# Ledger of designs, part 101: designed miniproteins, single chains, continued (5)

Each design is a single chain, and the fold is of that chain. pLDDT is the mean over its residues in the fold that is shown.

## One batch from the design tools (miniprotein)

Design m19501
Fold by ESMFold2-Fast:
Structure m19501 (fold): chain A 74 residues (1-74)
Amino acid sequence: DIDRLARELALLYAEARARGWDATLDISEEDGRVVVRLVGTRDGVSTVLAEVVLPDEEALRRLLERVQRELERL
């Protein structure tokens, strides 16, 4: 469910930022799928906070649009 994934990513992103992490979304293509990773960095240490695997670019576009809307609601 794209809507659920978008809410979870937005909350994790906002929480990481609130706790002093630099947070970014890393997007890659792996074996014909789109992989989205939320990466947090603090004090020179980077960690993957969440990973989402999507079937195609259309799902990615919908996810990013929903993440933006969820962030605007926070």
Scores: mean pLDDT 84

Design m19502
Fold by ESMFold2-Fast:
Structure m19502 (fold): chain A 58 residues (1-58)
Amino acid sequence: SMADEQGDLADRAKAGDEEAQVELLRRHNEAFPGEGVERTARFLGLSREQVEELLKKI
């Protein structure tokens, strides 16, 4: 299901999978325009600067 796919993506991103972190950031940017970086940083326990480096990979 879509919910299961989103849960698996979130779990992989929290485990340090960079591809999953970039995909999660992309989805957060679509769902929450202007808040994607902050929401992703809060969700993953990363600094804003670390998430901004992920943004460059989108």
Scores: mean pLDDT 78

Design m19503
Fold by ESMFold2-Fast:
Structure m19503 (fold): chain A 80 residues (1-80)
Amino acid sequence: MERLPEEITKPLKELEEKVKKLEKEENPKEEEFKKLEKELEEFRKFLELGRRQLPPEDYELIEKKIEELKERLEKIKKEK
């Protein structure tokens, strides 16, 4: 299987870690949610621009992961 480029795996990992940090915070600030939502949306747009450079299966897996992170972020907002 082809490896995902580090330019994709690195920011995806950082976004995942940021979501995990917010999950562990007792009272996350609204500005942190807004910033992370913006970063997730920017990364999704970046991924769309690079769609032709990724195998379709890898693109779908990354997009699914972004959706998962967005869902987790919404869950944190409800728990707040």
Scores: mean pLDDT 75

Design m19504
Fold by ESMFold2-Fast:
Structure m19504 (fold): chain A 62 residues (1-62)
Amino acid sequence: SDLQQQADTLLAKARELRDEAERLRKKAEETGDKSLYLEAQFLEGMAALLEAMANWLRRKAK
């Protein structure tokens, strides 16, 4: 369904954000740069929001 496709798109974007956050966390650990931890946390929050929206759309598609 259209809602399922929208949910899949949001999950794909969330995956990209989580992958970027993981890279930033690793870099923060290596460099001690606290700003990278904050950036990673922000991206993780955005990913969680997109995942919640995707779950809502999937429930509506059923």
Scores: mean pLDDT 87

Design m19505
Fold by ESMFold2-Fast:
Structure m19505 (fold): chain A 81 residues (1-81)
Amino acid sequence: SHMAELERLREEQKRLAELYERGEAKEEEIKELAERIALALAEQVAREKKDIEKAKELLERELSELGLEETKEEALKILEK
C-alpha cells in the first residue's frame, strides 16, 4: 500500500505542474506541494530503507531546481535516519 501511495503523490505533483503550465496554479503552490511531497517521500523511503542513495540524489536535484534549500536539508536528514 505504501508504494501505491508514493505513486499517487507523484501523480499529484505532475497534475499540479500541468495546472501551473496552464496558468491555473502559482509557482508558490508548486513549491509548497513539492515540499510536502518531498518530505512524505523521504519519510517513506527512510522507513523502507530501500534505494536511499537514489532517493537522496533525486530529492537533492528536484528541490535544488526549485530553490527549496531548507526542505532539501530536512528531506536529506530524514533519509539519513
Scores: mean pLDDT 74

Design m19506
Fold by ESMFold2-Fast:
Structure m19506 (fold): chain A 91 residues (1-91)
Amino acid sequence: KVEELIRAAQDAIALGDQAYKAGDYEKAKEGYEQAVEAAKKALEIDPESKEALRILGEALENLSKVYEKLGDYKKAEEYRKKAKEYYEKAE
């Protein structure tokens, strides 16, 4: 259920982080997008899951960093703002 989706999101972030450290920003983007997808599915089941809200925030923040590396500063700012919103909901 929710725990499996949260674990899938965590695994996707870990793969994205590995790609980001290797300088493969397109692959990092794919990993973080998969994490966003899994975290959103967890929130469809449990909208009040603080763990799912935090991990969604983390994935969105990491997407912001990827877009900065790709030179898309508008998307980087958009994802940073979304990440902050989910972190605030997680409190």
Scores: mean pLDDT 88

Design m19507
Fold by ESMFold2-Fast:
Structure m19507 (fold): chain A 63 residues (1-63)
Amino acid sequence: MVEKIYEEIKEEAAKKLKEGHSPNKVYDELLGPAVERLQSIGTSEEEAENLVFKAVMDAEEEV
């Protein structure tokens, strides 16, 4: 479920941002595991990367 993975990535990103990590660092740290997980459920690499980017940016807006 793409939506569940998105929410989990966003929550993890928000935690790291609250700890003082930069958005770029958070994106780099979350990208690999998140892309692998999203590809395992049929998402393309490009779609997965875009979803991670959106999740991190949305988390930054809420922190």
Scores: mean pLDDT 81

Design m19508
Fold by ESMFold2-Fast:
Structure m19508 (fold): chain A 100 residues (1-100)
Amino acid sequence: SNREINEKTREILKEFVEAVKEVLKEAGFPEEYIEKLEEILENSKTAQEFKEKLNEFLKEYFGVDVSDALGPPEAVIEAFRKAGKEEMAEKLRKLMKEAS
C-alpha cells in the first residue's frame, strides 16, 4: 500500500507487535528480537513497508520466507511453524483471536 499508516492502522500494528513481543519473551528469545520488531514498527511509514521489513526480519532471524502470506499475523504464525516453533505459532494465533 502506498498510503501512509494512519493512527488506526498504527494502533492495530502496535497491538500486533506487542502480541509478537509477548510470545518471543515467554519463549526466551534475546532482547535483540524485541528491539528489532519495535524498530520495524517505528520506521515503517506504510503498511506495505511494514510487511516488507517484517518479512526481512523473519527471513534473517527465523530463516523462513513468508512473503506470500496474506498479512503480518499470518506471516509470523507461518514463520514460527516453518521454524519448528509450533507452540509459539499457536500462542500468537490465540492472542490475535482475542484481540479481534
Scores: mean pLDDT 78

Design m19509
Fold by ESMFold2-Fast:
Structure m19509 (fold): chain A 68 residues (1-68)
Amino acid sequence: SKEELKKEFEELYLEAQKEAIANNGVVSRELMDKLKEVGKKVVSAFSEEELKELLQELIRKATAAVKA
């Protein structure tokens, strides 16, 4: 479902951000490949309005994670 894709993408993105912070910007190949594949599915399944809402929520969550 779209909700499952959104959640999976957000979780992978936050994991990649955490890994990059810990490893001087380096993210594992496996995680980057998963992000690319899920990202393609999100772009294919979501409208421009839905993508904008998803990105705004992701930015909020990503910003909060860095400040914590």
Scores: mean pLDDT 79

Design m19510
Fold by ESMFold2-Fast:
Structure m19510 (fold): chain A 79 residues (1-79)
Amino acid sequence: ATDQIIADAAIRVANALLKDPNVSVEDASRLAGRFAEAIRAQDREKMDEVLEEAKKLGASDESIKEIRQVGDEAMAAVA
């Protein structure tokens, strides 16, 4: 269950990032993977670092808000 929740969260994060034309498939995949690691570690600081990097890559405020919500939901579900 935990691995499935984390995998589903990573897919949702990648899809949110790929809505922004400035974010490449490679960057979306890399950030989604790092986000999955942060959720597994219950590390909110690492999640915030991923969100900050996504902003620098050109992710919209809407995408950032969606990704934060996904992370909060996944962290609560695996806690």
Scores: mean pLDDT 84

Design m19511
Fold by ESMFold2-Fast:
Structure m19511 (fold): chain A 55 residues (1-55)
Amino acid sequence: SLEELKARLEELTAEAVRLGDQLRASGWTDPALHARLDAVQAEILRLSAEIEAAE
């Protein structure tokens, strides 16, 4: 449902913030955290497009 998509977007946005904080703490040198942040940001863009299409 649209509500589930919006809830998932909020969860991913919070995860992106946490990963960004962890990357800053590592001096932007942790490749696993960088890869995870990239994946989360890609999923945010995908879900945002789905939400726009559903509205």
Scores: mean pLDDT 82

Design m19512
Fold by ESMFold2-Fast:
Structure m19512 (fold): chain A 88 residues (1-88)
Amino acid sequence: MKPRVEPSEEARKILLEAGEKVAEMIKNRDLSGFKELAKEVADKLRSLGYTAEEVREIAAYLARQHDGILAVAIYTVGNLAAKYLEEK
Protein backbone atom coordinates (compact mmCIF):
# COMPACT_ATOMS: atom_id res chain seq x y z
CA MET A 1 0.00 0.00 0.00
CA LYS A 2 1.28 3.50 -0.86
CA PRO A 3 1.92 5.73 2.21
CA ARG A 4 -0.61 8.53 2.79
CA VAL A 5 2.24 11.05 2.82
CA GLU A 6 4.72 10.95 -0.08
CA PRO A 7 8.19 10.41 1.47
CA SER A 8 10.87 12.95 0.59
CA GLU A 9 14.11 11.77 -1.06
CA GLU A 10 15.86 12.61 2.25
CA ALA A 11 13.46 10.43 4.29
CA ARG A 12 13.90 7.54 1.82
CA LYS A 13 17.72 7.85 2.08
CA ILE A 14 17.63 7.96 5.91
CA LEU A 15 15.54 4.76 6.14
CA LEU A 16 17.46 2.94 3.38
CA GLU A 17 20.88 3.78 4.88
CA ALA A 18 19.66 2.75 8.36
CA GLY A 19 18.20 -0.46 6.91
CA GLU A 20 21.53 -1.27 5.22
CA LYS A 21 23.36 -0.76 8.56
CA VAL A 22 20.87 -3.03 10.39
CA ALA A 23 21.18 -5.67 7.62
CA GLU A 24 24.97 -5.69 8.21
CA MET A 25 24.38 -5.95 12.00
CA ILE A 26 22.15 -9.01 11.40
CA LYS A 27 24.77 -10.62 9.09
CA ASN A 28 27.51 -9.98 11.70
CA ARG A 29 25.27 -11.16 14.60
CA ASP A 30 25.93 -7.88 16.45
CA LEU A 31 22.85 -5.78 17.20
CA SER A 32 24.52 -3.70 19.97
CA GLY A 33 24.15 -0.47 17.94
CA PHE A 34 20.54 -1.10 16.81
CA LYS A 35 18.68 0.90 19.51
CA GLU A 36 20.98 3.93 19.14
CA LEU A 37 20.63 3.85 15.33
CA ALA A 38 16.81 3.70 15.57
CA LYS A 39 16.84 6.72 17.94
CA GLU A 40 19.09 8.65 15.52
CA VAL A 41 16.67 7.82 12.66
CA ALA A 42 13.73 8.99 14.82
CA ASP A 43 15.48 12.32 15.56
CA LYS A 44 16.26 12.89 11.85
CA LEU A 45 12.71 12.08 10.70
CA ARG A 46 11.24 14.23 13.50
CA SER A 47 13.33 17.18 12.23
CA LEU A 48 11.72 16.62 8.78
CA GLY A 49 8.23 16.84 10.36
CA TYR A 50 7.18 13.18 10.09
CA THR A 51 4.81 11.54 12.59
CA ALA A 52 5.25 8.02 14.00
CA GLU A 53 2.36 6.71 11.84
CA GLU A 54 3.89 8.22 8.66
CA VAL A 55 7.30 6.67 9.48
CA ARG A 56 5.69 3.22 9.90
CA GLU A 57 3.88 3.59 6.56
CA ILE A 58 7.04 4.77 4.73
CA ALA A 59 9.16 1.96 6.27
CA ALA A 60 6.57 -0.69 5.27
CA TYR A 61 6.38 0.76 1.74
CA LEU A 62 10.18 0.80 1.29
CA ALA A 63 10.54 -2.70 2.80
CA ARG A 64 8.12 -4.05 0.15
CA GLN A 65 10.46 -2.65 -2.57
CA HIS A 66 13.38 -4.77 -1.26
CA ASP A 67 13.95 -8.47 -0.54
CA GLY A 68 15.46 -10.66 2.17
CA ILE A 69 17.42 -9.30 5.12
CA LEU A 70 17.35 -5.69 3.83
CA ALA A 71 13.52 -5.66 3.70
CA VAL A 72 13.30 -6.98 7.30
CA ALA A 73 15.99 -4.48 8.42
CA ILE A 74 14.20 -1.44 6.91
CA TYR A 75 10.86 -2.50 8.42
CA THR A 76 12.35 -3.22 11.86
CA VAL A 77 14.42 -0.02 12.22
CA GLY A 78 11.52 2.09 10.89
CA ASN A 79 9.09 0.62 13.44
CA LEU A 80 11.50 1.15 16.36
CA ALA A 81 12.17 4.74 15.18
CA ALA A 82 8.38 5.34 15.06
CA LYS A 83 8.13 4.07 18.66
CA TYR A 84 10.75 6.65 19.75
CA LEU A 85 8.78 9.37 17.89
CA GLU A 86 5.70 8.46 20.02
CA GLU A 87 7.59 8.83 23.35
CA LYS A 88 7.00 12.61 23.47
Scores: mean pLDDT 81

Design m19513
Fold by ESMFold2-Fast:
Structure m19513 (fold): chain A 78 residues (1-78)
Amino acid sequence: DRLWEEMRRLGREHPERLAREADPGVLEEATERVRPQIDELFAQGDYDGRRYARLLANELLRRGDLPGAALVLYYGSR
């Protein structure tokens, strides 16, 4: 819980800097991996965009990309 809150806050405060620190290749791989789950979620008419952000951010965290995960959580909460 505290980790998710801290990452969301970091993304809100420094989105441009996080974008520079994030690895685009890692973000691309993470997105490809979760895309089928996200597509299924939206095909079901799920309006919870935060679930999309959490799913992608969790994959980024597992890959060690903290800046990318924080950035995704920030976009998902806008």
Scores: mean pLDDT 76

Design m19514
Fold by ESMFold2-Fast:
Structure m19514 (fold): chain A 87 residues (1-87)
Amino acid sequence: SAAEQAKIQEKIKEYAELILKMLSREKGEPVPEPTPEDIAYVKQLAKKYNLDLSEENIELLAQIRRLAGKKTTENVISMIKGLVDLG
C-alpha cells in the first residue's frame, strides 16, 4: 500500500542519514552535494536490486557515493534491500 511504502521510505531515510553522518564524521569532510553521475549510479543500483527509492533517498545515497565510493554505496543499498525484503 501507499502508506506501507511511505513508512519504508522513512526508515530508509533514517538509515541513510545515519550512515552519511557517520561517514562525514569519519572523513572529517562536510556532506557533499551529489553530481548527476552519483545520482545516475544510485538509480542503476536501485533498478539492479529491485529497490524502490524516493528522490530524497536517491540523493542521500548519491551523497554516500561521493563520500565513500561505489563499493560502500552498493553495500549500503544491498543491506537496505535485505532489510526491506525481511519487513
Scores: mean pLDDT 86

Design m19515
Fold by ESMFold2-Fast:
Structure m19515 (fold): chain A 57 residues (1-57)
Amino acid sequence: SMEKKEAAIKEVKEVGGDISKLEEIAKKFGVSVKTIRKWYLEHEIEEGLELIKEAVG
C-alpha cells in the first residue's frame, strides 16, 4: 500500500541512509533493501528536487 511506502521512506530519511539501518527498516516493513532504495529514489524524483543526479550510496 502507499501508506507502507511513505512510512518506510520517512524512516530512511530519519536514519540518514546508514546501510545497516536500511536493512533493519526493510525487515520491519517486510521488504528487501533494494525495494527500500527504489522507493526512496522514486520519492526524491517525485518531489522535483534538483534534477542533478545524486548518489543515494
Scores: mean pLDDT 70

Design m19516
Fold by ESMFold2-Fast:
Structure m19516 (fold): chain A 80 residues (1-80)
Amino acid sequence: SMEEKIQAAVDAVRELAEKWGLSEEQTNALVAAVEKAIRRAQSEEDMERALELVRSVAYGLGLSDEQIEALVERIREVLA
């Protein structure tokens, strides 16, 4: 279901945030961005566009390029 996919993606984001020592504010912002992206995506193309927005949020929060790529790959794995 959509809710199960959202929960899995949120859990993955929180796991990475804990591993990287992100603040609660950074973690909550990433969770909100990912949840919104999944809820609004109706196609593979919409999902890729939504993941680009997640990249932009992560960049704005100060994540490294390596962390951003790991985050996006983990979300893709969960949604596959």
Scores: mean pLDDT 84

Design m19517
Fold by ESMFold2-Fast:
Structure m19517 (fold): chain A 120 residues (1-120)
Amino acid sequence: SLREKVLPLILQGKAEEALPILMEGLTSPDPEVQVEAARLLGGLARYGLAEKVLPHLIKALTSPDPEVQVAAARSIGRIAEENPEVAKKAIPVLKELLTSPDPRVQEAAREALEVLEKNL
């Protein structure tokens, strides 16, 4: 799994080396792998990588898979708790997701925007 590949790198202080592995995971033909990659990318923001992970999470918000969109929105919400000035760049795409036909995507986008508004 992606977690088994990247967790040892993170624990060794090599979180930045996990970036190319997780970016490849976001382009996997398996949606479960894409979801895991989006979730793990959000976690890397804690290691000073928020600016490097955000563009990939913004792209994941435009995924045809609602589960991937939800995972990306939640990860952006997590980044917004610690780095709201970085995460605010996702606001235009998160607002677009408020009109998603999937209620889970709408909810995740609303929650991420609420965290951004609270921390800006």
Scores: mean pLDDT 88

Design m19518
Fold by ESMFold2-Fast:
Structure m19518 (fold): chain A 62 residues (1-62)
Amino acid sequence: GTELTFDAQLSEPEKYRAFAELARQEGFLRAADLFERAAEEADPVERDRLNRQAAEAVEAER
């Protein structure tokens, strides 16, 4: 589509869904679950908390 203004306002949920898919492909299943939760979370503070937990899960699953 030609949604250039919308593309400039790309939402956090779409970003976190992409992170979840990448984590899942790499086998970081806990991180993938946490990124999925962050994508569905409406509260920005709670999303940040879930994102931090996902990053920690990636390190733990190495």
Scores: mean pLDDT 70

Design m19519
Fold by ESMFold2-Fast:
Structure m19519 (fold): chain A 61 residues (1-61)
Amino acid sequence: SDRDIAILETVLGILDAAISYYEELIARSTDPEKVAKWRAEVEDLRREREEVRRELERLIA
């Protein structure tokens, strides 16, 4: 439905913002342990984003 599409688009926007936030932390940090942790967070967020993107694609196909 159009509502479900709008919700998934909103979720993608939130995930994109979260990924950008952690990427900025990674870029500014000199702490390898913190960088490794934030990279793991980005990987988890990117997997979630791909799941949401695939669900959106199924709804609009």
Scores: mean pLDDT 89

Design m19520
Fold by ESMFold2-Fast:
Structure m19520 (fold): chain A 117 residues (1-117)
Amino acid sequence: LAHNNLGNAYLNQGKLDEAIKEYQKAIELKPDFAEAHSNLGNVYYNQGKLDEAEKEFDIARSLALTPEERAIIHNNLGNAYLNQGKLDEAIKEYQKAIELKPDYAEAHHNLAIALQK
């Protein structure tokens, strides 16, 4: 979809506000677009807007149909909780990501970091 791809291009350039507008357009055209919600959550996470990121990840998770998609969302949500200092919630989310995708190296690494705090 053109708007989601344009949002990805803006995100890769570090243009977070432009990326948000394009992901929102993608969602307007296809409200059940799990990838666009997940991408919007990632932009909010990068801006430090952790509550908005969590909300978008929750929506993406409810729309995500594959274990791999859900694992990515759980890992990203764990990162958001870790940045808030919510260690128990971060650990829980990383563990869910690993349950869905046992070979998920990034989630294993992130869990190890959280457990050392």
Scores: mean pLDDT 81

Design m19521
Fold by ESMFold2-Fast:
Structure m19521 (fold): chain A 97 residues (1-97)
Amino acid sequence: MLAEKIKKYYEYYKKMQEAVKQGADASKVAEISKAGKEYEEVLIKALEDPSLVLDPEAREELKKFLKEILEEIKKQGLELDEEEQEQLKEILEHIER
């Protein structure tokens, strides 16, 4: 259940990235974001307290999503500050252990 919701948000995230890449207007991007809102809230809760993510499948989906976000941030030239980078690293390490 949790793994499926994380995977669904990752699908919406990719659709949103594709729409932006294709030059879609802000309203189309907002529509995709709104459709994924229920899954986004589940992901936020899991990231806020990774210790509650006991399901191995949910942990794998979280790792996949976080790695994809980090790669996209690097590709787009968005630099996370040192504090943000350390926080994301801690979340990943917690999920991996």
Scores: mean pLDDT 68

Design m19522
Fold by ESMFold2-Fast:
Structure m19522 (fold): chain A 85 residues (1-85)
Amino acid sequence: KKKLEEAAKRLREAAKGAARKAAEEISKLSGLDLEEALELAEQAIEGTRTEEFLELAKEAGPAAEEIANLLVELSEKYKALEEKL
């Protein structure tokens, strides 16, 4: 149904926006290079490097770990919605 496809697209865009925000916060908290953090966050929402992203965020501190976990949860919601399509 077209509404599910539209919702999946919007959720994907929201996930990418969240990935950018998460990468910025992790970079600020850890001193990690922003481009590297952004690349990992974007790959994590695609399901490619989720574990590596979570471990990186954990090393940056509990606030970064919480942000990373929320981003992963959002990406799982996106995947579930896309599977419904």
Scores: mean pLDDT 75

Design m19523
Fold by ESMFold2-Fast:
Structure m19523 (fold): chain A 103 residues (1-103)
Amino acid sequence: MKRLKPLSIEEIQKLYDEALKAVRDALEKYGDKLSPEVQRLLRLALNLLEKYKPYIEEGGVYGYIMGVSAIETAVYALRQAAKETGSEELKKKADEIYEKLVA
């Protein structure tokens, strides 16, 4: 359910940390079981999270926009990995991050 009030930058920073950990854990735990396409998608998400880290930490308007975009990309990548692996753990983690982002 979409919030009437936007997320704070502190909430975006917490979701960033969760998304970064989830993408790294997925690549480490499932990397060898994932298709090259899904591996590339997870690496794209990781690259965006790492590239936008300074902006997210700075907490400006760009940090908010870049944080949301990177987290959305991570959720999409994690959902594709969950579909391919059949992992309920990955699906649940992606859904939890997404619900907090759009709540």
Scores: mean pLDDT 82

Design m19524
Fold by ESMFold2-Fast:
Structure m19524 (fold): chain A 88 residues (1-88)
Amino acid sequence: SAAQDQEVVELARQVAERAKALADQIMANAEKIGKEKAVELLEQMIAELRKAKELLVAQAKTEEAKKEVAEILDETIAYLEAQKAKLK
């Protein structure tokens, strides 16, 4: 249903927002926690986002909702990869 697709898209947006916020906190604290540990945490988050994408795309009913969920989470994964790249 349209309502279920809207809920899945909203959940994807919430997952994306929280992941970006946590990534920003990891980056802000990278010197304190160490670059290697910061990279490890970002890699774990990227893996979890890839799993969330698989699950939420599967739960979406329309092709439009599947595409929107995939785009939201792919943009978030790209953001985390870019943050990770700054750490070497």
Scores: mean pLDDT 90

Design m19525
Fold by ESMFold2-Fast:
Structure m19525 (fold): chain A 116 residues (1-116)
Amino acid sequence: SEEEKKKLIELAKSKDPLQRSLAAYYLTEHENVEAVKALGENVVNSKYPTPVTLGPLVFVYLTSKSEKTQEAALEALKKLPKHARPGVLNLARYFVDKYGNEEQKERLKKLEEALA
C-alpha cells in the first residue's frame, strides 16, 4: 500500500540506525527505490563511513529480490566518496563469505568491479 511504502521511506530516512537496518531488511522483499536513495543519502551525509552507516545499503544491494532496488543500491554505493570504498567492500565480502549464495557472489563481483 502507499502507506506501507511511505513508512519504509520514513524508516530509511531515520536518524536511528536500528530503524535504517529494519528498512534494509524490508527492502530484501519489497521494491522501494526512494527508500534506497534515502539510505544512500544517510551515508553521504555521515561524517564517518562506519559499518553501522554503510551496512544497510550494502545489505540491500546483496539481498534485494527487486532488480530496480538492487540497481538503485549499486548506484548509491558508486556515489560514495573513495575513502568509504574499503569499508563497503569489507562488509560485502564478509556477508558473502558467511551467508552468500551464487547470486550474491556474482553481485559482490559486480560491486568490486564498480568500485575499482
Scores: mean pLDDT 86

Design m19526
Fold by ESMFold2-Fast:
Structure m19526 (fold): chain A 70 residues (1-70)
Amino acid sequence: MEGDILAEAGEALRAAGVDDQTAVRLTNKILELLSAGKYEEVRKAIEYLRQGKVDEAFELLDKALEEIKK
């Protein structure tokens, strides 16, 4: 399941046309959330990336990471 989500994230990042630095930053956030069991947040971020909504994907991932910090 987690491996499939990572493959989907990679495809979504390519579809969104983000640069390498942005792709690395998004991938690191996704991996951290997957490690914390935040699968639904990762799925929503992938959906935003597929729609080209890169800023919304960042906002969602950052919000989920703040929840982990609490």
Scores: mean pLDDT 80

Design m19527
Fold by ESMFold2-Fast:
Structure m19527 (fold): chain A 99 residues (1-99)
Amino acid sequence: SSTLQQVKALIDQINKLLSEIMKDPSKADELLAQIEALVAQMKSLTDNPQTQQALDEALESAKRFVEALKKGDIISATGHALRTIGLLTQAELLVRQQE
């Protein structure tokens, strides 16, 4: 299967996990660990430094999302979640350009 198809499937899974965390913050640490594993899997599919950087930044943003939710800062949490989604979209576009 193409790397792009695998990356799209992994991004879809991460987006569902982000939505689940927002609905039930008590699961945030468990679901963040799953997001970290999915990001690591995506990084293993490509040697492109720009794609790896976008994925590293996406994970950092996802961690900030969880931290903001734990503090009850919903505005900051929403911003970090949107940034995470944007960075994952950037990673998908970079993978598409390399295929």
Scores: mean pLDDT 90

Design m19528
Fold by ESMFold2-Fast:
Structure m19528 (fold): chain A 80 residues (1-80)
Amino acid sequence: LTEEQAERLAKEIREAVAKAKNLEEALEAIGEVLQKAALEGVITTEQAQEISLAILEAAEKTGTKEAMVEAAEKALRELA
């Protein structure tokens, strides 16, 4: 994963979360972004699962979409 790819994915996740009406919809939208990235070879299936778990954990602990975005950005930065 390159820094440029990580920044692009973070932006797509932010936009998907911003459009979501609730946490459940945000999780579904993020899942779609990550699945597409894995299918395109931008990230591995393993990396997509790791990012998804970090986002789920943030959602469960905080109940906020902002924390989900922060968790995604952190996970992507650690993988780049």
Scores: mean pLDDT 83

Design m19529
Fold by ESMFold2-Fast:
Structure m19529 (fold): chain A 76 residues (1-76)
Amino acid sequence: QGQQYFDQAIQLARDLGVDEAAELLRQAQQYAQQGNSQKAYELVIQAGEVASAAGAPRADVEKMVQLAKKGVDILS
């Protein structure tokens, strides 16, 4: 189930056209799977900042970050 939340967040980043955010979320998922929740959260926040800087709508950025945070919480 944590994997499914990350998959949804990564797909949302891709749908928004922010490939850099999608890549940061993939890295966050790997750290979460390794039990490194702190590094995973840092990368999730960074993905949100990158998506926001790329001009993604605030509501979509918030949804992406919220989904990814749920993924971290479940995997770690």
Scores: mean pLDDT 87

Design m19530
Fold by ESMFold2-Fast:
Structure m19530 (fold): chain A 89 residues (1-89)
Amino acid sequence: SEEEKKKKLEEEIDKLLKKADAALDTQTAGLASVAKYLLDKGEIESAEKVVKLIKEGKKDEAAKVAREAAKKLNLSDRERIAIDLAIAG
């Protein structure tokens, strides 16, 4: 179900955030935070793709997917800047 998929992604994102914090990997932490934001906004497929790309070490591709997903959301200028900063690490 959609709810089960969302819960699983939230757990996977939380694991990525903990691992990134332990490794002082600010770029992975930023990308995982944006994936969580996309998940909270209902962009489940985009969040899943970002998580998969992070796990594969494809951080540049993860950043591209995150930016494209964010462009589809009706974001304020403030929210857009915050997401861009998080993606940058």
Scores: mean pLDDT 83

Design m19531
Fold by ESMFold2-Fast:
Structure m19531 (fold): chain A 87 residues (1-87)
Amino acid sequence: SKEIKEKIEKLLEKLKEILKKEVSEETAEEIVKNVKEAAELEFNKGDIEKALEKLNKAVELIEKIKDEKARLEAFGLIDEIEELVEK
């Protein structure tokens, strides 16, 4: 659905904005890229194991963020993206 894809893109933009305040631009882009690629694999009913590997890489990088509120907000956005691709 185009509507679901547009919602995911907006959530990815919010994720990038949160991450840029806490980590380098390069790390923020790496996290967002991994979440986006995982979502694309799941949305297209592709390689679920590869999607999980990409999500795990994003999670490992987010767990290194020192600000607990930013970390929780980032995980919340990822959870919302995952809920959209599963439904």
Scores: mean pLDDT 85

Design m19532
Fold by ESMFold2-Fast:
Structure m19532 (fold): chain A 82 residues (1-82)
Amino acid sequence: DKINLTKEEARKLVEEGRENLRKLVDEFYAKYSDKATPEQKKKLEEFREKLVAEEVIFYDDTEASQKIKETLEAEFERIVKE
């Protein structure tokens, strides 16, 4: 199947995905940091920095985005579990 995305449209989607990821990561960080020990807060901040370094792109309203959101939430929960 041909993807009818121009290079410019693809770039806009990437920028939107990065902004959506930053908002999602900030929400999870705020939610989990209040329950976290100093060691867990350091791990949460390191995880946030890796995500904000544009290694992960998050697009709203897709099945892939839902799976990414669930995976990210599970990782934040894992960090603060113990």
Scores: mean pLDDT 68

Design m19533
Fold by ESMFold2-Fast:
Structure m19533 (fold): chain A 72 residues (1-72)
Amino acid sequence: KDDALAVLETALRLAKAGLISAGDVRSAVELVRQGKLDEAIQILMDAFFRMVPSPTAKEAEKIAREALEEER
């Protein structure tokens, strides 16, 4: 559960930085819910290394915040 929270907090940080899409966050959240943390981390790492601003980053932030509140 602590690992799941850390992954979701990383998704929120990437969304706040404008570096991750709503689609990528939805996929990462679903993988976290399935216990597939390594696959979720891969999505976040790919977004980080792209360093490309996402037009859906605000929506990504909302999705990540909701997932964090559900996990808490």
Scores: mean pLDDT 80

Design m19534
Fold by ESMFold2-Fast:
Structure m19534 (fold): chain A 85 residues (1-85)
Amino acid sequence: SSLLEEARRHLEEAREALEAGDEERAIEHLQKATDLLLQAISDPGLATLVRATAERAIEALRAGDRETARRHLESLENGVLFLES
């Protein structure tokens, strides 16, 4: 799916921004990745989990909690990998 490939690219950009300390850029890419994932996902339960995980990642980024943000970002990355399989 082109949506999943685009979501993955935005998650990669979010990770790079997180490592660079650019929280605003990380949030922008995370929001874009989440929008694309929600377009690709038809299961409402999975969509709810993706939304919740993305919200927690954004909250952690806004709080400067990079460790928590990395864990939630990794969860979204693993979710995309699973959907691509």
Scores: mean pLDDT 87

Design m19535
Fold by ESMFold2-Fast:
Structure m19535 (fold): chain A 80 residues (1-80)
Amino acid sequence: SALDEMRKLLEELKKAKTVEEAAKLAKKIGMIALRNVPDSKVPEVIGLILRIIGLELDNASKEEIIAEAERIVELFEKHS
C-alpha cells in the first residue's frame, strides 16, 4: 500500500547520512502522498514538500526534515 511504502521510506530517511539523502527520501514520501490524498489535501501536502525543499536549500538539520516527512505520513494516515 502507499502507506506501507511511505513508512518504509521514513525508516530509510531516519538512517540517512546526509541532509541531501534525507531531503531526497522526504520528497519521495511527499510525492507518494500527492498521488494518493484527496484533492482537498493536495495544498497541505504541497506546502510540506516546499518546506522540505526550503530546509534542503538552507542545509537544515536532518531532524527538521524528518519532522516534516512525519507530518506528511500523519496527514496521509488521517485523511486517506
Scores: mean pLDDT 85

